# Designed miniproteins, single chains, part 12

Each design is a single chain, and the fold is of that chain. pLDDT is the mean over its residues in the fold that is shown.

## One batch from the design tools (miniprotein)

Design m417
Fold by ESMFold2-Fast:
Structure m417 (fold): chain A 56 residues (1-56)
Amino acid sequence: MEERVREAVREFNEYLWNTRRALTPEERRALLRELAEKYGVSLEALSRAVRQYGLQ
């Protein structure tokens, strides 16, 4: 569901906000993979959503 992708993006943004620094490419990949698995969404769909709606 689209809602699951939205929840995963929200948790990604919360992590970035709390971390107060830019993630390395490796850390970003690990976090996206973990959230995709946690919310049962495809890594590709989550990566696209984060690119559009995620914090930088």
Scores: mean pLDDT 77

Design m418
Fold by ESMFold2-Fast:
Structure m418 (fold): chain A 62 residues (1-62)
Amino acid sequence: MKATIDNLLRSYAAAGYEADLETGKLLGAAEEAGAAARARIDAEAPASQAAADAFLAELAAA
């Protein structure tokens, strides 16, 4: 039984690694979409920060 369990775990680990390569491809596409969204947010952050700073300056002047 122990040898059978060890073989099963070894086969599962190997199969899991192959499955991870295919899953990695799908996750890579999702991560790229997320990274692109983060890059857009970061690129827009200076402009939105400037808008926020302008709004705060206007409130301070009121």
Scores: mean pLDDT 63

Design m419
Fold by ESMFold2-Fast:
Structure m419 (fold): chain A 90 residues (1-90)
Amino acid sequence: GLAETARLVAELFEKAIEAAKKGNYDEMAKYAETASQLARGLPDHPLAREVAELAEKAAESMKKGNYDTGAEYARQAVEAARRLAAELAP
């Protein structure tokens, strides 16, 4: 469901942040790209738009080699995605 998609977006960005802590920037970028693609499938909701925007900013920053900025956006995306998942839960 959509709540499950939001949880998966959060999980993928957490994995991206973890990969960055280990210096695995290739994995960081891969997880961020996957999370960004999934975020585009989220419902028309203010938190969903926030998640999608933060996901795009995280992925774009990582593509440019701005890993610290990318990790910061990823952290914010995790928080927003978790809030969205709670909102979408029955």
Scores: mean pLDDT 83

Design m420
Fold by ESMFold2-Fast:
Structure m420 (fold): chain A 58 residues (1-58)
Amino acid sequence: MEEAKENARKSIREAGKKNGMPEEETEKIIKEVEELIEKGKYDEASLVAAQGFEKHLK
């Protein structure tokens, strides 16, 4: 679980930087994804991350 959260944080920050996403939006996605991971909702965590990036996809 801890490693999954760390990997999520790293991946989301890298993807956010690559897509020009504001840091505050990236941190919101990270918080929501981490909360879902803690609840064991890995599929929902992945969907939340994907939807967040789609709004800022170039």
Scores: mean pLDDT 74

Design m421
Fold by ESMFold2-Fast:
Structure m421 (fold): chain A 83 residues (1-83)
Amino acid sequence: MKEELEKYLDKADAAMEAGNVDQAAEYFIKAGELLAKLPLPEREKAILTTAMVLRMVGYALETGDERLIEAARKVLKIVNEAE
């Protein structure tokens, strides 16, 4: 459900605001797992995956924290392997 995906993204943002990078990374990975399972057209999945990855990379550039880069790689792998 797309609504559940949105909830995990909101939780990830809240975790980043709290400085809890490990929790934020876990929520982004959960969002990626949900996105992989959604019955969406390939184009829409690609757009949502790209948006999510850019968000994680943006946080990593802001904080210098490699955990978010590793989370982004994990999300890309999960979505690609689901195909």
Scores: mean pLDDT 79

Design m422
Fold by ESMFold2-Fast:
Structure m422 (fold): chain A 68 residues (1-68)
Amino acid sequence: SELARLESLSRDEQLALLAAILASQGVPQDEIETIVAILRKHQASPAAILATLKGVLAHYGKPFVPVP
């Protein structure tokens, strides 16, 4: 599973993998840096890192609904 694979990595390796995947999908570098900084600051668990990765990818893969 994705979670088990992520759990086999150090936190720094998990964050590097998240950054690489987001960059490969065209997420802006400034957003990636902000996400990684937040996750690092809060010592995010592997599950939280995976949830963040899936959430960001889903956001970029779905129609944007702007809030005024």
Scores: mean pLDDT 75

Design m423
Fold by ESMFold2-Fast:
Structure m423 (fold): chain A 57 residues (1-57)
Amino acid sequence: MKLTPEEARALGLSGREIAVLRLYEEGYTVEQIAKMLGLSPEEVEELIKRAREKLGL
């Protein structure tokens, strides 16, 4: 599913949730995203999960 940042914000996603979800959809692994954003892999997985729940996935 291709979402614009504007659509994602309208669904209540934070900028961090949008960034993590975008990188994940582009094929980056949780560990790669964690290193790029300075987060733990656990935090990245929680952000992806919350973003997907807000999107109804």
Scores: mean pLDDT 76

Design m424
Fold by ESMFold2-Fast:
Structure m424 (fold): chain A 84 residues (1-84)
Amino acid sequence: TTTIKLGESVTVPVGSTVTFKSKKDYIELPGIVTVEPGKEATFTLTIEGKYTFYSSKEKGVRGDKKGVINVTGSGTANVTVYDE
Protein backbone atom coordinates (compact mmCIF):
# COMPACT_ATOMS: atom_id res chain seq x y z
CA THR A 1 0.00 0.00 0.00
CA THR A 2 1.30 3.44 -1.02
CA THR A 3 0.77 6.36 1.39
CA ILE A 4 0.74 10.03 0.36
CA LYS A 5 -0.24 13.35 1.94
CA LEU A 6 -1.19 16.84 0.72
CA GLY A 7 1.50 18.45 -1.43
CA GLU A 8 2.41 15.06 -2.96
CA SER A 9 1.55 13.26 -6.19
CA VAL A 10 1.23 9.58 -7.03
CA THR A 11 0.73 7.58 -10.24
CA VAL A 12 -1.52 4.50 -10.03
CA PRO A 13 -3.01 1.98 -12.48
CA VAL A 14 -6.61 2.18 -13.71
CA GLY A 15 -8.78 0.29 -11.21
CA SER A 16 -6.69 1.27 -8.16
CA THR A 17 -8.33 1.55 -4.75
CA VAL A 18 -7.88 4.87 -2.95
CA THR A 19 -8.65 5.58 0.70
CA PHE A 20 -8.86 9.17 1.98
CA LYS A 21 -8.27 9.41 5.75
CA SER A 22 -8.98 12.76 7.39
CA LYS A 23 -7.72 13.64 10.87
CA LYS A 24 -8.62 17.37 11.08
CA ASP A 25 -9.53 18.91 7.68
CA TYR A 26 -12.03 18.24 4.91
CA ILE A 27 -10.59 16.35 1.93
CA GLU A 28 -12.33 16.93 -1.42
CA LEU A 29 -11.92 15.11 -4.71
CA PRO A 30 -14.24 17.22 -6.91
CA GLY A 31 -17.10 15.27 -8.49
CA ILE A 32 -16.21 12.07 -6.62
CA VAL A 33 -16.07 12.48 -2.82
CA THR A 34 -15.85 14.89 0.11
CA VAL A 35 -14.48 13.44 3.37
CA GLU A 36 -15.38 15.15 6.65
CA PRO A 37 -12.85 15.72 9.48
CA GLY A 38 -12.16 12.50 11.38
CA LYS A 39 -13.77 10.34 8.66
CA GLU A 40 -12.50 8.10 5.88
CA ALA A 41 -13.77 7.03 2.46
CA THR A 42 -12.59 4.31 0.07
CA PHE A 43 -13.28 4.34 -3.66
CA THR A 44 -11.94 2.97 -6.96
CA LEU A 45 -10.62 5.08 -9.85
CA THR A 46 -11.61 3.32 -13.09
CA ILE A 47 -11.17 6.17 -15.60
CA GLU A 48 -7.68 7.36 -16.56
CA GLY A 49 -6.82 10.99 -15.96
CA LYS A 50 -5.46 13.53 -13.50
CA TYR A 51 -7.36 13.74 -10.21
CA THR A 52 -6.58 16.77 -8.01
CA PHE A 53 -7.65 16.63 -4.36
CA TYR A 54 -7.82 19.53 -1.89
CA SER A 55 -7.87 20.07 1.87
CA SER A 56 -9.49 22.84 3.91
CA LYS A 57 -10.75 23.53 7.43
CA GLU A 58 -14.07 24.68 5.89
CA LYS A 59 -16.30 22.53 3.68
CA GLY A 60 -16.52 23.82 0.12
CA VAL A 61 -13.37 25.94 0.37
CA ARG A 62 -10.34 24.80 -1.63
CA GLY A 63 -7.13 25.82 0.08
CA ASP A 64 -3.60 26.04 -1.31
CA LYS A 65 -2.87 22.51 -0.03
CA LYS A 66 -3.52 19.99 -2.79
CA GLY A 67 -2.30 16.68 -4.17
CA VAL A 68 -2.60 14.76 -7.43
CA ILE A 69 -3.47 11.18 -8.31
CA ASN A 70 -2.49 10.36 -11.90
CA VAL A 71 -4.43 7.30 -13.12
CA THR A 72 -2.83 5.54 -16.09
CA GLY A 73 -1.79 2.09 -17.29
CA SER A 74 -2.73 -1.38 -16.11
CA GLY A 75 -2.16 -3.20 -12.82
CA THR A 76 -3.44 -3.05 -9.25
CA ALA A 77 -2.53 -0.65 -6.45
CA ASN A 78 -3.88 0.48 -3.09
CA VAL A 79 -3.23 4.08 -2.00
CA THR A 80 -3.94 5.81 1.32
CA VAL A 81 -4.12 9.63 1.40
CA TYR A 82 -3.81 11.68 4.61
CA ASP A 83 -4.48 15.36 5.29
CA GLU A 84 -1.25 15.62 7.38
Scores: mean pLDDT 80

Design m425
Fold by ESMFold2-Fast:
Structure m425 (fold): chain A 68 residues (1-68)
Amino acid sequence: KKREEAIKKAVESLVEVKNSDSPHEEITPELVLKQLETLGIKDKKIAEEIAKLIKEGKSVEEILKKLK
């Protein structure tokens, strides 16, 4: 489904940013929400959950499993 694909793409992008050498990128719920909005999703609650799981060091697969 488009929503699941958008969430997966956003999570993959954000996990890549967290693992990059950029010291200025912090994975906040606001940043997650902005990424989701570019993909057509305007859900603050899911953005907060994704940010939390990324901060906890969860893999893309674990994050997607938690959001199902």
Scores: mean pLDDT 74

Design m426
Fold by ESMFold2-Fast:
Structure m426 (fold): chain A 75 residues (1-75)
Amino acid sequence: MEELGKQYLEEGKKAFENGDYRKAVELFEKAVELSTDPELQAEAYRLIAKAYEKLGDTQKASEWLQRAEALRAAL
């Protein structure tokens, strides 16, 4: 499951780089679902926040950034 989570994280990063921000969010959410690694989950939450910033949804961006910071603080 963790290997699959890493694969979805990498696919999400590629989607983000290609400007497919909605697809990037979906892939990052799958990475979180398939991983038990809190470091990977925190990185995925941060990237989801950045994707929402690109989509103009500053409220969701703030919510996901707070989740990322909470996980990072627990590490």
Scores: mean pLDDT 82

Design m427
Fold by ESMFold2-Fast:
Structure m427 (fold): chain A 91 residues (1-91)
Amino acid sequence: APARVEPERDEVRSGEDLTLRVTGHAAGPVTVYLRPVGSEERARIPATVDADGRVTIPNLGLPPGEYEVRVVDADGTESEWARFRVLPAPP
């Protein structure tokens, strides 16, 4: 099956952790790429896929908006880009 990444929640609040479901990758070290939709600039975040196929990354104070995320594993297997939204922080 092709490699996939899917946010467990389609929406997260600024300052919350982002948890991703990953399929088609082995457990272990990965690189997560994150960018605003329509931007070529991306953040590169080292992370780890756990035994359940999950990756948790801190929400790095992202402003509200639409983002996309991709995972690349140690073998060079790349997932497709997946979208999620960042909502404003709670009052």
Scores: mean pLDDT 78

Design m428
Fold by ESMFold2-Fast:
Structure m428 (fold): chain A 65 residues (1-65)
Amino acid sequence: MTITVPSLGKKEAEEIVKGLIELAKLGLKKLVIKAGSISEEAKKVLEEAKPELEAAGVELEVEVL
C-alpha cells in the first residue's frame, strides 16, 4: 500500500502508526508513505514505532519527495 501526503507532522505520524497497527492485524505487510515534507517530531514518532510495527508483521517505508 502506498499513500501520498503533502506534509507529515507529529500528529499525522501518530495517527498513521495507530492505523497501520490495525491494518497489520488485517494482513497488511508493507506501507510506503511519500511525503512532500516531514517534521523531526514525525521522524521520531515513526522511528520509535518501528519495533512495534515489525512485531505486528508490517514494514513501514518513508520517502521524502
Scores: mean pLDDT 81

Design m429
Fold by ESMFold2-Fast:
Structure m429 (fold): chain A 96 residues (1-96)
Amino acid sequence: SELFKEMEKVAKEQSERLKRDLEKLTGDKEAAERAGERAYEGALEGIKEGSVTLAATNFYGGAMTALAEAGLYSPESSRVVREQSVRLKEELEKVK
């Protein structure tokens, strides 16, 4: 589906932004990469289920789980992930 491909592209671009922001915040490139990968996987699950809200929720949950496993769960990292999950929802809502 063309719609699915566009939504997947948005999710991938947003996960790459999350990786960059988390690397800058934490100084841990490997943890940032894992958080972005889990965020992307979560977003794709929501997109496949046809829910933009679930995509954003699972993006946030995936990223925060990876950060917790790395010992990098903080108010600051949570704010970055939350901001990026809101942006994901807004961008997905623009896809026709």
Scores: mean pLDDT 89

Design m430
Fold by ESMFold2-Fast:
Structure m430 (fold): chain A 56 residues (1-56)
Amino acid sequence: SALIELRRQLLQEAVEDFKAGKLPRKLVLNYLEFRELEDPELAEEIQQVRQELEKA
């Protein structure tokens, strides 16, 4: 759906902002936890993002 696609884009933007130093890690992780609860369809993508953040 268009809403899920928009939420995927927001996830990518949050990751890019973190990598650019614009967003603290703790805030991004809290956002990911919230997104996983609200959008279970994104759980796999969110888990991949968490792994990327842990490596950075």
Scores: mean pLDDT 77

Design m431
Fold by ESMFold2-Fast:
Structure m431 (fold): chain A 78 residues (1-78)
Amino acid sequence: SLGELEQEVLDGMAALTPEQRAEAITEALKRAGMEGEGVVDPETGAVYVKNLKVPESLSPEEAARRFAEALAAVLREM
């Protein structure tokens, strides 16, 4: 289910350093066919996405689903 996938992603991300989270996000975006990079805020350690570009062929719902599935797969490999 979507809720199970979201929980898996949250648990996986919580186990990582901010730098590893940024790396996982960047790889997940690439696998999902999107452009962008995960970046760590040096003051807070918060991770955010810079230069996000989603293909016009993808709906917001489909883009979010592909990203979540890709991120879960990346986290399973770490």
Scores: mean pLDDT 83

Design m432
Fold by ESMFold2-Fast:
Structure m432 (fold): chain A 91 residues (1-91)
Amino acid sequence: HMARAREEVERLLAEMLEHLDRAEAALAAGDLEAALAHIREAEEAARRAIELALEAGDEDRAREVLEAAVRRMRAIAAAHPEAAAALVELS
């Protein structure tokens, strides 16, 4: 069911972006543990979205999800460079 697969990928993309928003809020508050937890949840949502898109044969959508994740993570790192360095040490 292609419509179902597309809806699920869109839901997971939204879930990924929500977790990245929460991660950035946690970084702004100095809560590195909460930020890392939300980043891990965002990674899981992205992974599931990419897998479902690839299973549906939609390589372009899988690429778009990956590009959205990378772009948002780069924006967070640029806005919070010292926190980004600390997260690398925790990972």
Scores: mean pLDDT 82

Design m433
Fold by ESMFold2-Fast:
Structure m433 (fold): chain A 64 residues (1-64)
Amino acid sequence: KEDEEIIEYLLKEQEKRLKADGSLTDEEVKKALESTRKKLEELLKDEELKKEIKDRVNYLKSLE
C-alpha cells in the first residue's frame, strides 16, 4: 500500500527526468523504469532503507 505509493512517485519523477534529458528512446525509458521498480521493491523490504526512501520522497514533494 504505502510501498506502492513510494514506487509510483519515484517512477513518475524518473520518467519526467529521462524524457526531459532526451538521451534515451521510449523503449530505453520503459526498461529503465522496470529496472528501477524491481530495485525499489527490494530496497523497501529493508525497514531502514524504506525510511530513508520515504524521507527522500517527502523532501521531493516539499519542493513541488
Scores: mean pLDDT 78

Design m434
Fold by ESMFold2-Fast:
Structure m434 (fold): chain A 75 residues (1-75)
Amino acid sequence: AEELVAEAEKLMEEARKYFKLSDKGDKNAGEKSAQLFEEAARLYDRAAEQDPENKFEWEVKAALALIYAELARKS
């Protein structure tokens, strides 16, 4: 579970970098950012399945990643 969370956090950091590029006018960076946030959400969901004690925390992080993905596509 911890390895999945660590990978999800790395994807979140990379997604934020592309999100900043999207804000500077690169519309393709917005789509890339959204895809990275969606992948991070999948990893958080898998972490929730493997770590039932912290299930709610990982599900919340997955939901936030999906919100960021939607925002990245609309930028």
Scores: mean pLDDT 80

Design m435
Fold by ESMFold2-Fast:
Structure m435 (fold): chain A 66 residues (1-66)
Amino acid sequence: EKLEKVRKMVLELQRAILEAQGAEAPITELSDEEAKKLLEELEKNKDAERLDGAHAKLFEEILKKI
């Protein structure tokens, strides 16, 4: 599922941050609506030949949510 891919990326980022801090902290999750919106943006940007840019933007938006 497309939302599962976004959630997995968010969880991996949050896990890396938690491991670096060595602490237990509340994980800020993307809502279904937020994750779906990010996926739709990524899909629209595929045709623009900016796959690297689209992926970077997706990660940047996920980081801002954390």
Scores: mean pLDDT 55

Design m436
Fold by ESMFold2-Fast:
Structure m436 (fold): chain A 99 residues (1-99)
Amino acid sequence: GAAAEAALKKAEEAIKKAREALKKAEEALKEGKYEEAIKYAKEAIEHAKKAIEHAREALRLAPEDDKELRFRAIALILRAIGVIIEAEKLLKEAEEKLA
């Protein structure tokens, strides 16, 4: 339905922002800008969490027989979890460099 598709689009926008923030965090870490790397890693985690929330809402709104939409939502959740894992590793590395 239209509501489930709208939630899915919000999840796609959130994951895009999460990936952009993660890329900025990676670039900052490579340049020795550890405080910026921490900032962008935290932003990546927050956007990825919002992507999971929107994707879960898409699953809640999706008809049980809409396997394609449900699969797309699950794939977004998995991609968002991947961003969180990468961002948390980067956050730890940047924090260790400041210590």
Scores: mean pLDDT 90

Design m437
Fold by ESMFold2-Fast:
Structure m437 (fold): chain A 61 residues (1-61)
Amino acid sequence: SKREEGLRLYEEGMRLIKQGNYEEAIRKFEEAARLFREAGDSIGQRFAEAGVELAKTKLKL
């Protein structure tokens, strides 16, 4: 399902954060947010959007 795919991409984004690959993490979180939105998962969408902001903050440090 789109929700399951969104969760997988979110988990990849978090893994990329741990590896210091913030640019790729942003892309994964943006894809996850889109999939959660299409699935009607507003909670998942908000978590993925928070992941984008976290990755952007880390990239600027």
Scores: mean pLDDT 88

Design m438
Fold by ESMFold2-Fast:
Structure m438 (fold): chain A 79 residues (1-79)
Amino acid sequence: LLDEALAYIAEAIRAAKAGDLEAAIRYLQKARELAEQAGAPESVLELLDRAIEALKAGDVETAIEHAERAGKLLLGQKS
């Protein structure tokens, strides 16, 4: 679950940088679902939700920042 959530966050960031915002949104939605199932803290889920909303608004820079922060916090949960 956590490894899968992290993989989807990485794919979302890659898609966002490539300009594929629809793919990035789908990947973040899947990451959010898996992170919730894994028992991630609310702060991580909020960052993923903020990243999704930023992508919907076309704010790619803000979305990547939120997604990267969520990924770092999830890595801390695995350590």
Scores: mean pLDDT 83

Design m439
Fold by ESMFold2-Fast:
Structure m439 (fold): chain A 63 residues (1-63)
Amino acid sequence: MEIEKYKELLKKDPENVMAYTLLGIALKEEKKYEEAKEYYEKALEIDPENVAARVNLEKLLKE
């Protein structure tokens, strides 16, 4: 499961912005919108310029 892989990546590298963004996307696909939002926000805390995290968060708020 992709979510497990990304969580394992974050255990090894807690500042992996890509892993936070991908976790958010995977959680959104499972309709876990609140949890997805938290992961996008964490990605933006580490890298505020991350376009993928910002765009996905904006789309999530419209759903």
Scores: mean pLDDT 80

Design m440
Fold by ESMFold2-Fast:
Structure m440 (fold): chain A 55 residues (1-55)
Amino acid sequence: MRLYAKTKALLEAIEQETEEEAYKVAYDTLLKAGFSRKEAEELAKKFVALKKSLK
């Protein structure tokens, strides 16, 4: 389920200590779930931005 993959990537990203690690974890999780490189990159960037807003 694509929605589950997005939620998993976001939660994994938030758990990371650094923005760089958050991006890598989200990107890898989305790629494994079948998202394209461009989709995974865009979503990972948004998740890192959201993590910054929460801290």
Scores: mean pLDDT 77

Design m441
Fold by ESMFold2-Fast:
Structure m441 (fold): chain A 56 residues (1-56)
Amino acid sequence: SIVEETVERLEKGFKEALKNGDKTAVLAVGKEAEEVAKEFGDERALEIGEEAYAAA
């Protein structure tokens, strides 16, 4: 589904941003993941958002 594809992209982006020390990219992933969680109730997106905000 489009939601699963989006969550996979966010997870990959989060890992890449962390690897590069890119705080701006980490926060951007967190914000997008939070929006996906709010719109679709996706628990994995919620977890990614929480981890991104904690890591920033």
Scores: mean pLDDT 83

Design m442
Fold by ESMFold2-Fast:
Structure m442 (fold): chain A 74 residues (1-74)
Amino acid sequence: GVALSPELRAWAEEVVARIRALLAQYRASTDEAERTALRAEIQRLVQEFIDRLTREAGLSEAEAHALLAALLAA
């Protein structure tokens, strides 16, 4: 299993919560400009999540994406 430090785990949980909130806003939005801005912010947070986990937890990009998908599906 993936073992994260307490600091990295807390950070990952915070980023996932932010992504979940933005995805909910994206799905509820009917405004094209708002949807575009939300997509850009989600993409930045996803990239930040992948970059930090690969750098600090030693995960591959594929493993980091799989962890993000699992946390978002929970």
Scores: mean pLDDT 84

Design m443
Fold by ESMFold2-Fast:
Structure m443 (fold): chain A 59 residues (1-59)
Amino acid sequence: MEVLRRAREVAEAGLAQVRASGVHDVAEVERRVREELARAEELVARGEVTAEQLSPLPS
């Protein structure tokens, strides 16, 4: 659960930076990140995947 929370925070920070940089496809990047996080959370909540099977985040 904490791994997913951190993943969201890092992803949101990254997306904010992408918006600031003037990337043309920022909306598409946001959609992909959101969908992947939602999918990962669903799998973890159902017990099909453990949080440790998701990529560890840098601190």
Scores: mean pLDDT 65

Design m444
Fold by ESMFold2-Fast:
Structure m444 (fold): chain A 67 residues (1-67)
Amino acid sequence: MEKLRLEAEGSLYLMRGTVYSKDPSKESLAKAAEAYRKAAELFEKAGDEEAAERLKKKAEELEKLAE
């Protein structure tokens, strides 16, 4: 039960990150990075370490773009 809930919450943050990443403003890119980091934490708690690692890398790329 908890695993499915964490994956659902992680997917919500993933979607939020995708929406923010469409706006090239520094603020939106920073919010996208934060959303992907939260998604990574939730997927890691759900036991999906591969998804968590991918999302963490995505967040780092967006943080670099946001400066």
Scores: mean pLDDT 79

Design m445
Fold by ESMFold2-Fast:
Structure m445 (fold): chain A 62 residues (1-62)
Amino acid sequence: SAEALRAQGERAFAAGDYETAAMYYGLALSLDPTDAAAWRNAGRALERLGRHDVAARWYARA
């Protein structure tokens, strides 16, 4: 479910695994694109990976 994928993303983010976090948030958003918090958290993970232009686009979707 989208909630389970989001929870995996949150767990990865808390562990400092931003690449895995961005992947799980992306998968969660493919199932539920209305989750503004997931858009913001995916943006934060992308910022930590240095992908600032991509992060800006994900923040805009929130």
Scores: mean pLDDT 84

Design m446
Fold by ESMFold2-Fast:
Structure m446 (fold): chain A 53 residues (1-53)
Amino acid sequence: EEYISREQLAALRAQRDAQVAQADPSIRSALASKAAAELTGLELRRIGREIDE
């Protein structure tokens, strides 16, 4: 079953992200790149664990 809160939480997160973007676009761009790199790191770490098995 899906929760309605998930939809509302997604909306809240989007609103917060928009507010952060308004604060400092340069910082937002850097944060976006950092987030992408962190995701790649997590994926590699997960793959490494599964491959080892």
Scores: mean pLDDT 61

Design m447
Fold by ESMFold2-Fast:
Structure m447 (fold): chain A 70 residues (1-70)
Amino acid sequence: SAEEHVKKGQEAFEKGDYISAYNHLAKALELDPENELAREARDTLLELVVYPQEDNSELLARAKELMEKL
């Protein structure tokens, strides 16, 4: 279910596995495309995994905020 993928994404994020977190949120959004929080969290994690910067503190803070709201 979409809810199972959200939960697994949150668990992966807490462990620092941002690629796994991204993949689970992408699957959750495929199952529930109207979930705006999941979309924002997915897109924020995409920036972390595809375009990492020297300082990712702002992106990590935003991702954490979105994951806590899910």
Scores: mean pLDDT 80

Design m448
Fold by ESMFold2-Fast:
Structure m448 (fold): chain A 99 residues (1-99)
Amino acid sequence: DAAREEARADARAYLAALPAQRAKAKALPAAEQKALELLGELLAAIARVILGEATVEDLRALFERLRPALREALEAAGLDAEATLAQLEAEVAAFEAMV
């Protein structure tokens, strides 16, 4: 399936770009850096699930572990923490529904 192969290619590209994205984040204020760090960890976990390198259960466990720190970091960065967390919850739930 072309869509599945494209998703895998996008996941590989995201993981490859991650060190450069982390380097750019160092120029941001501390609260925004922390929010991007936690979001990047979760997005990397999603990419690994797409690649078959992690389970959906691992992704759920990571999201629940990061949720309190992610809420604090998003609020400190002036972002809508509840809207962002609701979007992330929907994404994790969508992966759980595909298994």
Scores: mean pLDDT 79

Design m449
Fold by ESMFold2-Fast:
Structure m449 (fold): chain A 90 residues (1-90)
Amino acid sequence: YFEKGDYEKAIEYYEKQLKTAEENNDLIGIVKSYLNLAKIYYEKGDFEKAEEYLRKALLIRSPQTIHESDLSEEDIKTFLKLFFELQSKK
């Protein structure tokens, strides 16, 4: 049981990070923001939005688009965990 306001604040925070990353053409920041939004929506039980953001992160994250060294090990683990968990739900 998480505080209701915690999810709302986290979503607002990552949406602001996403907007800033988009304004700066920061592809790594955009991917990280999508992964964090996917995680928060997954924790809320909104699997549809979680999958939507995860798919958006996947479409941007490619060997040609994003350098592997620019993504933290934690970001990669979050992506893989959410990806496989959402596959199990659908």
Scores: mean pLDDT 69

Design m450
Fold by ESMFold2-Fast:
Structure m450 (fold): chain A 88 residues (1-88)
Amino acid sequence: SAAKKEELEKKLAELDAEAAALAAAGGGREEVRALLLRAVDVYLETGAITPEMAELIRAALAAAEAGREMPEELQERAAELAKELEAK
């Protein structure tokens, strides 16, 4: 739909502007994490990533924030998905 397309284009433009501002400001850990989480939501909404990829990225970001090592199962799944993304 036209309304959904306009909403997604606005969200992508907002992410681009925020990423540029964050890069210029030398953004802190929390600011980078917030931007990445927003990017995941937008890419999931556009269909650029699967719900499984989104869940994996969110889990990795949460583990990093908590200072926890990413579970082996998620590390293995992340490697598999990264390989699939590079093959595209």
Scores: mean pLDDT 67

Design m452
Fold by ESMFold2-Fast:
Structure m452 (fold): chain A 57 residues (1-57)
Amino acid sequence: MRREFIGRVTASGRPVELVALLDDPEHVAAVAAGERALYRYLSAEGEERVLWAPVPA
């Protein structure tokens, strides 16, 4: 799997580092089109979490 840093996003009121899972051409196309994609991020406590979100503005 390939992961790419996209940027920072606010999760539950805190900024976190966001990493997109871009190991599939369909995910890459969805991100490029501005559609929702699956992202992994670290919470303020350092725990890995996932969410479906649009590409960060």
Scores: mean pLDDT 50

Design m453
Fold by ESMFold2-Fast:
Structure m453 (fold): chain A 65 residues (1-65)
Amino acid sequence: MKREIAEEIARLVREGDYEGATRLLREAKEKGYDLGEIVEETMRLLGREDQAESARETVREIEEL
C-alpha cells in the first residue's frame, strides 16, 4: 500500500539509507504506484513538507529510468 511504502522510505531516509529509499521508490514504480503521492506522504511523515520539491526531483530521476 502507498502509505506503507511511504513509511518505509521515511525510515530509510532518517537512517541515511538513500540507496534503500531509492530502491523502494523504483519497486513502487514497477508496481504502478504514483511516486508523487508516495513522496508527498513521506515528506508529511518526516514533518518536512517544505522539502517536498527536493523529494520530487528524486522521483523524477527514478521515473526517467
Scores: mean pLDDT 70

Design m454
Fold by ESMFold2-Fast:
Structure m454 (fold): chain A 82 residues (1-82)
Amino acid sequence: MEKITVTLRLPDGTEVTIEVDSPATIRDIAEKLAEALGLDPEEVLAVLRKHGIDPDTVVDASNVEEAARVLLEMLREAGLVP
């Protein structure tokens, strides 16, 4: 299994780092982001469902960072992160 480390910067300057085994699901990425941000994973999954995203969708190693960035933006739009 390949390990992917992703570091994301929030607009307030906060950096969030997650480590995900590839292949990963969107759920795996969401759970790691929730842990890093101090959020409830169920609230993060609820945001995904509201946007019509299947959390069991598989993401390959090359798309993990992009998926994490999109998810973080959705969480910001939902008011869960700055």
Scores: mean pLDDT 80

